Designed miniproteins, single chains, continued (2). Designs and how they scored, part 85

Each design is a single chain, and the fold is of that chain. pLDDT is the mean over its residues in the fold that is shown.

## One batch from the design tools (miniprotein)

Design m6946
Fold by ESMFold2-Fast:
Structure m6946 (fold): chain A 92 residues (1-92)
Amino acid sequence: MEEALRLAEELIEILREASKQVTGKDKLKLEVLEGILRMYIGLARRFGLSVKELARKVRKVAQQALDEVNLPDDVRKQLREIIKRAEELEKR
């Protein structure tokens, strides 16, 4: 669980930094995704979501950011690394 929570917190930081680099609808989309991810962290802490379930939700949020937001290449690379790490946690 610690690794999945840390991965989720790393994704929040990536989304926060990315939101400073974009404007308008893209900024709003990143802020909504951050809010969704914070909700999943809250659910994991209070209701005991499994490591696999939290990792799956982290992967979905990172993938949605890649698909829906025009992000700089460095941010896109960071999101792809988050997705790979989430997939490895889902296999455990």
Scores: mean pLDDT 85

Design m6947
Fold by ESMFold2-Fast:
Structure m6947 (fold): chain A 74 residues (1-74)
Amino acid sequence: SAAEFLEEATLNATKALPSLSAETQAIVVGILRQELRRAGVPEEAIELAVEGVKSGDEEVAREAARRAAELARE
């Protein structure tokens, strides 16, 4: 489902970001936004997921992903 994809993609991006340059982080976030839009995730949920990823904290990102997933569900 779009909600499951959102949670997985958000956590994977969050784990990857700390090892990347700022330029590469911006690209990864851009790809995350595009993939979530393609999956049919609403913009409000995409922005919550992105804020979680940008926090750099896996627990914060996990909570943000859960909230965003609730918005993405029917």
Scores: mean pLDDT 81

Design m6948
Fold by ESMFold2-Fast:
Structure m6948 (fold): chain A 73 residues (1-73)
Amino acid sequence: SEAEFDALEAELLALADQLVDAYSQRNNLSPEEAAALRAQARARVRALFDKLRAQNKLDLLRELKAQMEAELA
């Protein structure tokens, strides 16, 4: 459903922010470098989401979410 896609987009963007924050801390990035990386990561997630949504690939978006969650664990 449209609601499921919208919820997944929000969840994927939140996970992207968390992954960037973890990476930035590990690599001692400046606040400016971290902000730029976050913007880039969010843009890439949105582009991939739009592509998969257009193809009605909800299952692949759920797999992406699971992979991103595993990377944070």
Scores: mean pLDDT 88

Design m6949
Fold by ESMFold2-Fast:
Structure m6949 (fold): chain A 64 residues (1-64)
Amino acid sequence: LTREQIEEILREAEKQSPEAQIAALFELMRAGVSVATIRRLAKELGLESVLQQLDLIEEAEASG
C-alpha cells in the first residue's frame, strides 16, 4: 500500500462505525503496515476516533 492509499482508508474509516474502524486497522496491519505508521498518519490527519481504536488495539496486543 502507498501512503496515499493508507491515508484514504483511514479517512474513510473515521466516518464509519467503531467496528468498521477496527476492521480497517486490522486490514492495514495484515497488509504489512506498521502500527507506528498508522498512528503517525492518523495523528497528522486528526482522526480522533480511528486513533482511539488504534490505542485500544495496541493496548490489547501489548497485554496478550
Scores: mean pLDDT 81

Design m6950
Fold by ESMFold2-Fast:
Structure m6950 (fold): chain A 81 residues (1-81)
Amino acid sequence: SLIDELLEEVEAILKSDLPLSEKFRRIRSILNRAVAELSAEEARELIERIKEMGIKLHPEHEKEFEALAEMALALIDDREA
């Protein structure tokens, strides 16, 4: 499924040797794609799973992952308005 594909891509990015700023840029792109292509329910589930994965792998950046999730959730709310 698209959800599984996007989750695998995020996990690969988070576990890579890329600079953290590049990881966040790529994850933001994936979140934007999820908001555009998935239902509101599916997108919210994916956003939560990405947030949890990011915090688990990089706990010192919890606030940045929370901010990314809040941004993506706001985009869903704007789409559904």
Scores: mean pLDDT 86

Design m6951
Fold by ESMFold2-Fast:
Structure m6951 (fold): chain A 120 residues (1-120)
Amino acid sequence: GKSIEELLEEAREKFKELVELVEEAAKLLSDEDRKRLLELKKEAEEYFEKLVEKINGDIKEFKEEAKKLNDAIVEMINILAEAVRKNPDNEKLRALYEKILEKAEELNEILGEIFEKKEK
């Protein structure tokens, strides 16, 4: 299997892709929803950096930062889901939303694998 270092590099790549998709989706939102989404994006970036700092820390600290990151990502997804629901004819927004869901799932899978390796 992959090392923790290799998994961390994959997590960085997936998180970067997620952030770029969120920035693109934000351009299609109302000013209020865009501002809230970008604030959550900034929080997610800060939690991801904390998670990276905790990679050699205990499993509890890693899990706590991963939870904060996931909570921020879920809130961003909820904003985008509501925006898609309110704008059913915006195919670009829907496509970005679906890609964001895919990248969030991929990131969560990688973080779960890191967690499993830290338990062993």
Scores: mean pLDDT 88

Design m6952
Fold by ESMFold2-Fast:
Structure m6952 (fold): chain A 83 residues (1-83)
Amino acid sequence: SEELRRILERARELVKEAREALKAGDYLTALLNAGVAALAAAVAIVLAKKEGDEELEAEAREILDEANRVAREAEAKLAAATA
């Protein structure tokens, strides 16, 4: 669906923004953007399953995994920076 594709596009943009924030040392922005991307990807998985779109479900799972990885890195760096 168009809605599902837009959700995935925004989730990818948020992961990109999170990675750039992480590189810039803006760990809070990186964590927040990665968290929102993970939520968007999780919603996209549910919608893709409902539509029977296995390809978009797989894409959503990849985005979720990437967002979670960035969030974990940002969280660890934020914790270290505030110690």
Scores: mean pLDDT 88

Design m6953
Fold by ESMFold2-Fast:
Order: sequence, then structure tokens, then C-alpha cells
Structure m6953 (fold): chain A 66 residues (1-66)
Amino acid sequence: RPAVLATSAMMLALAAIVEAWLGNKQAAEDAIRGAEDIATRLKEMGYEDDAALVEKHVARAREALA
């Protein structure tokens, strides 16, 4: 179900932000990659809106790493 996948990816993006704040850069990057992989799968399945929502959260997580 795309809603479950999107929720899981958003939770990974939130975990990435927390890991970045804690200085665990590698863990944050791994979580971001997981969320990006889910966003790619959502796009391939035709769920563009769900993928866009995940990508918004990934962008926020990448900003936390910068």
C-alpha cells in the first residue's frame, strides 16, 4: 500500500534528521538512502504525489546534514 510505504519513508527521513543532530552522519545518510529508494519505488508504481511527499522530507533531512 503506497500510504504505508510513504509513511515508512517519512519515518526514515525523520530518523535521519535525529541521527544528523546527534552527529551520526553515516546513520543519517543510510536512512536518507532508504527513504530515497522508497520514493523511487513509489514513482515506478505511479504514486507521484506520495513520492513527492517523501522527497520533501528527504530534502529536509539532507538540509540537516549540510
Scores: mean pLDDT 81

Design m6954
Fold by ESMFold2-Fast:
Formats: structure tokens, sequence, C-alpha cells
Structure m6954 (fold): chain A 56 residues (1-56)
């Protein structure tokens, strides 16, 4: 839980400077490193990519 929260916070902080694809890849890698299940890592990385795309 704490590791996943820290990983998400890290990605969100870097998201303004990333493309949607870059944000998705970073989020997926960080969540997998934090021990997230593949389904959670994929869903969260997609949500982050969608949010970054909406800001552009």
Amino acid sequence: LDAMEAAIREVVAQAPGLTPDEAARLAYERLKQAGAPDSVARATSKAIADAVARRQ
C-alpha cells in the first residue's frame, strides 16, 4: 500500500513533463516495482496516460 502510493505520487509529480505514453510506461514500471498486481498496474498507468492526454 505505502510503496504503491509512493510510486503513484512520484509518477504524478513527473507527469507534467511527460507524453501520455511516457507517463504510462513510468507508472507501470513503478507500480510493478512496488508489487502491484498486473491488472492494477495496467489500469492505473492507463488512467495516468488519459489524464496527461487531457491536459494537452
Scores: mean pLDDT 75

Design m6955
Fold by ESMFold2-Fast:
Structure m6955 (fold): chain A 80 residues (1-80)
Amino acid sequence: SEKKKIIELVGKILEIVMRDPSVSVEAAREIINLAREIFSSTDKEEQLKLADKILDIVEKHMTPEAREEVKKLYEEIKKI
């Protein structure tokens, strides 16, 4: 299902966030809360807006390598 694919991709994003040493506890908490909202949403447009917010935090707080990895996963979410 589309919901399962979105959950799996967002889960991969969370794994990248948790392994990145440049992410503050506050930034990680905000990303986790946004991911939780994505998991509870049934609206694709809302899920994409929440994913955009995650990407904005990632761009400001993570390494270039981790940012590119997250961006690729975000593009996969957009194709669902």
Scores: mean pLDDT 82

Design m6956
Fold by ESMFold2-Fast:
Structure m6956 (fold): chain A 105 residues (1-105)
Amino acid sequence: MSLEEFLEIVREVLREMGFSEEFIDEITDRLRELVENGEEIPTPQSFEDVLLAAIYAFYRGESIEEILARLREELRAAGLSDAEVEGLVAFARELLERLRRKAEE
């Protein structure tokens, strides 16, 4: 799958999940920059960074379970409560499972 094909799938999934077009454009632009520059997966500092890090790790070929395990550890290290961590992990799981289904079509 090309980067452009992957970015289109990301746009469709985020739109189906109720995100604004402005947010989708911001996430896909940042994802393109990470891929084109060969950047490492960023440590999340915000909800947007959580989504970006998860999507980018998935694009790089990491398994959903590996991504979610690392996300849990990084969010706990950032001082989030167990409830906040599990909420964000559950959301990231839904996002990644939707991306996987679209990518396998």
Scores: mean pLDDT 83

Design m6957
Fold by ESMFold2-Fast:
Structure m6957 (fold): chain A 91 residues (1-91)
Amino acid sequence: DKKKAEEAIKRMEEVAEELRRQSDELAGTVPDAARIYREGAERVEELLKQAKELYEKGGPVSEIQKLADEAERLGRDARRAAELVRQMHAS
């Protein structure tokens, strides 16, 4: 189902955009948290590139979904790590 692949790619794009936005917002206040978000965004953007290439080649939807699941995991890990850094600087 091509639609499932498109929805997976869109979710990956949203994760990358959110991590980039968080990095930009925190760059001047909590640089260590901003770095975590930036590194997370770069890793998600790499997976997104792989997913888009696979989609263009008509590759398996299941492989694109696996890349999306990994991107969501990376996004959660980055948020958790950045939150811990923010808490250490706030308290």
Scores: mean pLDDT 87

Design m6958
Fold by ESMFold2-Fast:
Structure m6958 (fold): chain A 95 residues (1-95)
Amino acid sequence: SLVDRLRALLEELRQDPSRVPEILDETIDILDDWIRNSSAPTGIKQQVRLRRDFLGRFRDEILRETDPEVRAEGAELAARLLESLIRLFEYIDSL
């Protein structure tokens, strides 16, 4: 399931926080595939698009950051964002 894919990415991020840009790119690809293929209502798709766009901007900020402490904080924020996405898709799957 999509939730299982997001959980796998979250676990990968926890094992190697330095991979946050690659994890965010894979997450964005998953969201783009879901938006393209899902028959969910327009309002739900818009919520997913807003989160996808935020993740794209966040990924770009992480790529520009050279401070290891700030990058570590970015990885922690990315983990929380993935947890929030997992909860959103668990909710969507319950509809």
Scores: mean pLDDT 87

Design m6959
Fold by ESMFold2-Fast:
Structure m6959 (fold): chain A 78 residues (1-78)
Amino acid sequence: SREELLALLEEARERAKTASREELRELADQVAGALFAAFPNMTAEQRAQLRAHLARLAEDAEAFIRALDTYIRVIEAE
């Protein structure tokens, strides 16, 4: 559900503030999985692109947090 997705994204954002590089990669995978579950009509190619994008963002905690803030804002507006 959207509520479950928002809760996961907010938790990922808070965890990202103190996360190690390995933990950020795990959070990126969790976020990707939650987005795939929320948008089941995504193609395999779209899922692969999103996973790669989130993995790159997870190399920089601040960039990853900013991306999560954007996702939360967009989802809340719906």
Scores: mean pLDDT 84

Design m6960
Fold by ESMFold2-Fast:
Structure m6960 (fold): chain A 97 residues (1-97)
Amino acid sequence: SEREERRRFLEELERYLRLARALRNPESASEEVKEEIKNLSEEEKERVERVARAYERLLEDSRNGKLDPEFVERALKASEELDEEEVARLLEEYLRR
């Protein structure tokens, strides 16, 4: 289901943001999130931090009008089409900037 795929994507994104917040400020995290952080490998922790930084940078660049219009158009189209592979590619492309 298109709605279910979008929900799963948003839940995964929210999970990454929650985990990144816990890694940066453990005192603000719930006990459940702290336990999840303890079970992450070092490679997974690095992925969480990279994704969170990319998302935070994306939000900052969006507020400052620094996003490439072509990138914004691709992101909106991918979001509307629920193209998880294209969304992943766009995040990887943004992480390389």
Scores: mean pLDDT 64

Design m6961
Fold by ESMFold2-Fast:
Structure m6961 (fold): chain A 66 residues (1-66)
Amino acid sequence: SLQEEIDRLEQIAKAYEETAKENKDLADKYRNSEFAKFAQKGADLDEKLATEYRNKAEQLRKELES
């Protein structure tokens, strides 16, 4: 169903939000290292993906309410 698809997209978004937060924490912990730069890039990518999945879920919610 459309609702199940929305729920799945929201679950995926939450997973990316969690990994983004973990990568930011790693970047802070290992600041001033090459690893911190790598972790920060990972966090940025995860945040972008989370936003994309959130936007897909919202678009489907609007379709469901129409």
Scores: mean pLDDT 87

Design m6962
Fold by ESMFold2-Fast:
Structure m6962 (fold): chain A 94 residues (1-94)
Amino acid sequence: MDAAERIREEVERMLEEGYVPSDAEIDAAIETVATKFAAAVAGDEAAREEVIRALAILATRILLLLEEGREDEAREIEERLRAAMAPVVEAALA
């Protein structure tokens, strides 16, 4: 719950600042989740901060794409994020 609140606050700041994530920033954010999410869940504070920022960047882009009616592109980012998180989520549920 606390991490979700922090992600929402970061998204709100990004939208207020008029920040539009580039495709390169989306690719970097997905890579950050894929490489750092396990460490973040294990209690690495630096990894947790990087993952929270990456998730906020991805969420901001998804919201902007949905507002523009670009649902297929938003879904592609969601599927990439889900795939990046899947190994850690599966390990946590086992």
Scores: mean pLDDT 83

Design m6963
Fold by ESMFold2-Fast:
Structure m6963 (fold): chain A 107 residues (1-107)
Amino acid sequence: MSLEERLDELEAEYNAAVAAGDRAALDAVTERFIELLREAVEARDEETVLRLVGLLVGLVEYAAAHGDRARLARLIAALEEVANDPAFRDNPVVRDALARARALAAA
């Protein structure tokens, strides 16, 4: 399965889980986005990493808006993992995403 097909399937599964209020499905989709992000970081695919970081910020905003502290903490941990990688540590998109996620967690 291509990266684009995997992203399209994950987005569809996320939207379905949101519509259903299915917490277990939201958690499963979140973990699949995080694993895909780890694969992209290992591959040093900057374009894919930045696209996934942007998607994770959307997941952070949704988790924060719904008081889902556990998922919010998991997403922040994933963004911290990317921000701790030497290839992405100084990337402004990654730093801004982590700062936004932390601010939402502190509110």
Scores: mean pLDDT 82

Design m6964
Fold by ESMFold2-Fast:
Structure m6964 (fold): chain A 106 residues (1-106)
Amino acid sequence: ADPALARQNVADALRSLAEEVERIAKEMKEGKNPEEVAKRLQALADTVRYLAEHAPVSPEARELMRKAADELEKMSQYAKQGNYDEAAELARKTAELLRKASEIAR
């Protein structure tokens, strides 16, 4: 496929991942099961890490994606502890990192 189309697909994926992080943050505020929330956050971390290693993106976008994956892992740990306030603050920062990575990846 066109390299520009490949980059656009990665950018769209990162934006969708940012939206999913925001949905999970709302679920934490609603008091959903902490272990289920933690598993979903870990799955997102694994997905972002996979994209950081394999996606055709710049080093700058890749670095933002690695930081987002690290923050998603921390959110998973906070969610397991029932510390939803810390997890929600990380969700805000993580969504911002994913959106910045999306803009750079395009």
Scores: mean pLDDT 83

Design m6965
Fold by ESMFold2-Fast:
Structure m6965 (fold): chain A 86 residues (1-86)
Amino acid sequence: DEARRRELLEEILRLIETEGRELSEAALERLREERRKALEEGIVPGIVATLELVLEALRESARAGARAWAPADREEALRALREELA
């Protein structure tokens, strides 16, 4: 579903622009665990499912008051997302 992929990318872009927070240790560990389980089971999540996990991890990190992104890292992420949306 390309419409859902675009919606998730736009939400991620907005969240990074408004919050600019690094992923918390808990959010990173959750993402690592989900990836580990998928690899062990030979299942690769679809793009939409992966983006939903990333969006939730960013939201969790923002709620937890995680450290602010370095300006260069945030700008690189925003540039990549804007290119995906173009």
Scores: mean pLDDT 73

Design m6966
Fold by ESMFold2-Fast:
Structure m6966 (fold): chain A 60 residues (1-60)
Amino acid sequence: MDKLAAEIGSRMGHPGIAMEAALLALKKGYSEEQAREAAYLADKTHNPSKALAELEKKYG
């Protein structure tokens, strides 16, 4: 999980924030594609928790 989250985050403008969102999504059982969506949203909003809340609204 950690290595995959780092790979997803490394392709974003804010790698640390994006990696954190991707890692949290993967730990909650979301798919790799959903973790990428969370990373992208966190990169734009600078808020990993908000990214996960949006993911849960869409897929939960």
Scores: mean pLDDT 80

Design m6967
Fold by ESMFold2-Fast:
Structure m6967 (fold): chain A 87 residues (1-87)
Amino acid sequence: MPTREELREVLAEIEKQRPEVEAEIEKLLAEGMSAEELEKYKQTLEMFELVGQLLEAGVPVEKLREIFAEPDPAKKLELMRQTVAEL
């Protein structure tokens, strides 16, 4: 299971990639990206934000593992939102 230190490294990598993902969304919109594909990228950006909030709040690694064990991306995102709301 990832340590707190490994999760901080993952968060740093996510934050590093977030501006690139956002720039890619803008580029793909100019190129005629579909609404469905755009929604998937928006969900990815929201996941980056929520993971950052969860780690900053000191949520236990076991709770994060439970969230990431959810195979449905929509349910995973909802679990993250609920966990942040309970902080």
Scores: mean pLDDT 71

Design m6968
Fold by ESMFold2-Fast:
Structure m6968 (fold): chain A 70 residues (1-70)
Amino acid sequence: SGPSLTAEEARAWADRIYAALDAGNVEEAQRLTKELADRLGIELPDNPTEEEARSLANVLRRGAEISAAR
């Protein structure tokens, strides 16, 4: 089966990454981003930057919004 997150799961992952970034916990944001990327089959560097983590969270939030609107 292909990588599939429900809209709710995608929002939950995005919210967790944002919460870690907002708390200044870059290490936690990096771990969450890598775990999510592995689950989705997305290739990321071993230490994703804050911008890369935020970008992935933004893509997930947008995807969840589009999915929920259908």
Scores: mean pLDDT 75

Design m6969
Fold by ESMFold2-Fast:
Structure m6969 (fold): chain A 89 residues (1-89)
Amino acid sequence: MSLKLKPEERAELLRKKWEEAKKRGLKLSEEEQKRLELYIKALEGDPKAAAELIKIEAKGNEKDMEILAEYFAKVLGLDKKEILEAIKE
């Protein structure tokens, strides 16, 4: 819970902190930046972004995809069914 931040508010805060970090000279790899962008979109309520991130982490393991979909649904406040349907795309 803590501070009553909505997922969209958390996404906005992460975007702001990332821009500030870039100005301070922080460099992420292309892979790290893509994962961060997917995570921010998932926080903004995009189940397709969550599905893409899950596919990257699971590397074709269907059991891991199901476990990660349940985890992301709980952590990000997304619908597990929408995430699973996006994975099957």
Scores: mean pLDDT 75

Design m6970
Fold by ESMFold2-Fast:
Structure m6970 (fold): chain A 57 residues (1-57)
Amino acid sequence: SAEDRRIVLEATKEMLRLIGETTDRLLAAKTEEEIQEILEEHRRRAQEIRERMEQRL
């Protein structure tokens, strides 16, 4: 449906914003520990975006 397409597009935009934020944080990171923490937060936030999208579909 048109509503489903809108939901997917909004989730996609939110995911792209998250990728940009994560990229900036990774470029600033100086240790392997910082990199791992950033990647774990990214995975958690990406999962939340997917779950919110699924709940609306």
Scores: mean pLDDT 88

Design m6971
Fold by ESMFold2-Fast:
Structure m6971 (fold): chain A 89 residues (1-89)
Amino acid sequence: MSPEELQARGDRALALVKEWGEKEMKELFDKYRTAADALIAADPSRKPQYEEDLKKAEELWKEGKGYEAGNLVRQGIADAEAEIARLKA
């Protein structure tokens, strides 16, 4: 293959990984917002904390720290779901 063809294939692979990552992160952010909204409805004082955590995760994602952003959002979802379960008990 020509050097140009090899570079183009590399660029395409990186674009596909980015598209997949963006889709996965969007689904995680949407899930976190849904869980947070349920808790904010029960206790509006929690809104600033959830907004700050979401903003921090979005900033990490924009910095290319997708693994750290994903872990932060997954932890936020788990914590929110645990709190919802606690409130229903």
Scores: mean pLDDT 75

Design m6972
Fold by ESMFold2-Fast:
Order: C-alpha cells, then structure tokens, then sequence
Structure m6972 (fold): chain A 80 residues (1-80)
C-alpha cells in the first residue's frame, strides 16, 4: 500500500469505530457519544482533505496523529 492508501484505510477504520461507539453510548452517556461523533466528523474531514489536496507524507502523518490522540483521549473516558 502507498502511505496515502494506508492513511485513508486508518481514517476509515477510525470513522467506523467512532461511529459504533457513539451509537453504543447514545442512551447511556450522550455527552461521551457526542465526543465520538465529533471524532468521526473530524476523521471524515481529514479523509476528504487527503483525497482532495496534495498533502505531503509529513502533513498526512501530522493530521492523522492529531486525530489518533483525540480518539485515544475520548477512549480513555470510557475506561474510567
């Protein structure tokens, strides 16, 4: 896979996982569900940016790493 293809696959997986968790938590923890919905929306925006813009490998890695950190932060809230 190219770095771009790997990035898009990672983002697609992140979107699916965030959407799944948002739906799962929608009734029990609506505030946390909204945070996962926000992560999914940000991941979609980053995916569109990579698909439509000529981003360098470093720029793609920066965008994805920021998103991974945000996702990890919200995931941590489930385990507490």
Amino acid sequence: MTPREEALEDLENMIKRAEYLAELLKESNPELAKKFEEVAKEAVKVKEKIETENLSKAEMEEEINKLREKFAEVLKEIEE
Scores: mean pLDDT 80

Design m6973
Fold by ESMFold2-Fast:
Formats: C-alpha cells, sequence, structure tokens
Structure m6973 (fold): chain A 113 residues (1-113)
C-alpha cells in the first residue's frame, strides 16, 4: 500500500514539474512536447501499478484505471487545443491542475478505503 501511494505522489510531482516547464515554454510545440513527455511517464507508472496491484487490490486497480482515464482525457484536450491553434501556457496549466486535483481525490479514496 505505501509503495502504491508513493507512486501516486510521484505522478503528482511529475505533473507539478510539467506545469513549471510549461510556464517557461516559448512555443505551442514546446508546451505539447512537455505535456506529452510528462503524461507518457505517468502512463508507464500507471500501467505498472495495474500489473503489480490490480490482481490483489480492487481499489488500487480502480484508482490506477481512473488515473489512466484522467490522463488520457487531458492528453486529448491538449492535442485538440494544439490542432486549433489555441494551446497557450495558461490553458495547459489549467488542464494540468484539473488532472492533479482528480489524482489527489483518487489518492484520498485509496487512503480511506
Amino acid sequence: KEKFLKALDEIINILNEAKKRVEQAKTPEEILRIVQEAYDKILEIVDKLIEEYGKENPLARKAAEDIRKAVEESVQKIAELFEEGKLTPEQAISILDETINKIREIKKKVEEE
């Protein structure tokens, strides 16, 4: 359980570091790259959590699946903004904040059981 919660903290940290990098980005292409790199790392962590904990703990499995869905939806929103020529640091940070908040809520449910 502690290793699972620590992995969730790592995911939140990856998203917070992505926000800082986005604030310094000069082009929409840089924003897209930063966010894609962060989300790729998160999906690797989530897939590993599903493999390691999904069989033994239904709550951990559901949490990892919910995080995967939140990340995939956020990636799609950012890609759509990029294609429309509307991807700004402010929009990307807003989407990252929504993702962080969703993951924090999921973490609380895992801690409470």
Scores: mean pLDDT 83

Design m6974
Fold by ESMFold2-Fast:
Structure m6974 (fold): chain A 81 residues (1-81)
Amino acid sequence: SFAERARRAADEAVKNALEASRLDPSLTPEAIGLTLAAIGSAITAEIAERRGDDDTAREAYRQAEETKRRAEELLRQAQQS
């Protein structure tokens, strides 16, 4: 389901964002922002899927994947610090 896929993408985004802030504490504000965005997308996908709004659930999943990509980029930035 899109909700399950969004949750998995959000979980990975949170792990990468937290690891980035651990490696480079100056990135903590960006890591918090990505964590909140990931949680928001996962919750949006879950609510939309429960209501039968497949288009909103699909879009929320796409947003979760984009947040995951941004968290991966933040982690790469932290590894260069």
Scores: mean pLDDT 88

Design m6975
Fold by ESMFold2-Fast:
Structure m6975 (fold): chain A 90 residues (1-90)
Amino acid sequence: ASVEEVREFGRLALEHTRRLAEEAGLSEEEIELALEALRLVTEGMVAALAGDEARAEELGKRAEELLEQLSEEAREVLFRAVELALAELL
């Protein structure tokens, strides 16, 4: 995987997350939390590919803390969005 591939994955996953979350009727607060968690995950993957393990770990921990604040429904939406983004790139 390249940085370009990870960024494209992140872009697709963010698009799918917003669309699915709006369709599910999630609050704007939940939508913003899910999008921020996904941005942190994507940037953490980019940092890992660049060899910045400390930065990758820090970003991953911050993403995990945000994910814990999400409802089960919001987490399901995010998971489905990630699956759709992966399917689109494969």
Scores: mean pLDDT 85

Design m6976
Fold by ESMFold2-Fast:
Structure m6976 (fold): chain A 62 residues (1-62)
Amino acid sequence: SLLGRAGSAALDAVVALGRFPDDEAERRRAIEAALRKAGLDPARYLPHALAVAETFARRFAA
């Protein structure tokens, strides 16, 4: 699905940075760029992609 692709692109982008960035703006920029590379409209898919990445970031924030 397109939402599945957006979520995967977001996770791949954050992981490729070597970790989940502490700066939320850095995560947003990386995810937006990954969505564009995947051929997805960032304006449409960014909120979902950010939610996926932030959910995974919280799993490791302890």
Scores: mean pLDDT 72

Design m6977
Fold by ESMFold2-Fast:
Structure m6977 (fold): chain A 77 residues (1-77)
Amino acid sequence: SKLREALEAVEKAKEAAKKKDVEGMIKEVSKAVGYAGAPPEVIKEGLKAVSAALNGDWEEALKEIEELGKKVKEHLS
């Protein structure tokens, strides 16, 4: 299931963000976007999460990853 794989990637992105692992977070955000079929709204939330992490704003990165998960569910449910 693309939904299951996308949501697993979202959860792994959250864990990477909690560890402040920029490369791991970007990898898993990219997987979630890919499994969702790269819709523009999902891409936008992924880019916001990446931008926050690159700026060291891990609280904002986690918030944007949660929003990414919501957009993934909207597109695959």
Scores: mean pLDDT 86

Design m6978
Fold by ESMFold2-Fast:
Parts: sequence; C-alpha cells; structure tokens
Structure m6978 (fold): chain A 64 residues (1-64)
Amino acid sequence: SSLEKSLAMYKKDIETLERAIEELRADIAKNGESVIDHVALGILEAGLSFSKEQAKRLEEKLKE
C-alpha cells in the first residue's frame, strides 16, 4: 500500500540521518566543532525528529 511505502521511506531516512549524525559527531569529537558543523548537526537532528514523528504516525495508522 502507499502507506507502507511511505513508512519504508521514512524508516530509510531515519537510518540515513542517524548514520550521518553519528559520523558528524565522531568528526566533531576528533577535530572540534566548526560553525558549519553546528548548523549541519542542527539540520540533521531536526530532519531525524520529523522523520521519526512521521514514521510513528504511519505505524499507528497501519495498526488501525
């Protein structure tokens, strides 16, 4: 169904964003935080929160 496809998309986005955040945080831990890193981290964390909220909403709809 279209709902299942949307859920799969958001779950993939969550995994991609979590990996990107971990990679960026690891880089910051080794090299220090730049202003660009700070902004990028904020954008990635906001995207992760949004995708998690959408995935949860779709999972609840699929459970009926």
Scores: mean pLDDT 86

Design m6979
Fold by ESMFold2-Fast:
Structure m6979 (fold): chain A 98 residues (1-98)
Amino acid sequence: SMRDAVLAQMDAMLAAARADLADIRALAAAGRLGTRDGTLRAIGRLLRLIGMIEDARLQIRRAQAAGDTALLAQLQAALAELEAIYAEAVAIFREAAA
């Protein structure tokens, strides 16, 4: 169904976001956020996370317009997790820059 396809896409997006955060954590732990290549890689991951948040917001607007309250609740939970992942990634990046 369309709902199942949207939820599967959101699950895949959350898995990718968790992997991006793990990569940023690994770069920080290795002291690589102080390197040009490590910095560019981390910025790339942060930009990707912003894109995921915008995609989740678009799906929420579509679910609201359709009146699909069950899908809306699932998408709001996914957005909250994406925003938490992004906040942690930004905090790690800021700490490494200090």
Scores: mean pLDDT 89

Design m6980
Fold by ESMFold2-Fast:
Structure m6980 (fold): chain A 60 residues (1-60)
Amino acid sequence: MEGVERAAAYGKAGDWKAAAEAAAEAGRIFSPHAAQVGAAGTDLESADRGAAAASIAAGV
């Protein structure tokens, strides 16, 4: 599940665009199960944008 791990890593770094693309690509390649993670990634792009800025600040 490397695609899922990569998407999570991008999310942690605050790089939503890359995370959403990586998750979508992973879902397309190996399973509909991964596609669900991709859909969650797209949702995070909007919802987590502010939350990740806070996470980055808190992670200091």
Scores: mean pLDDT 57

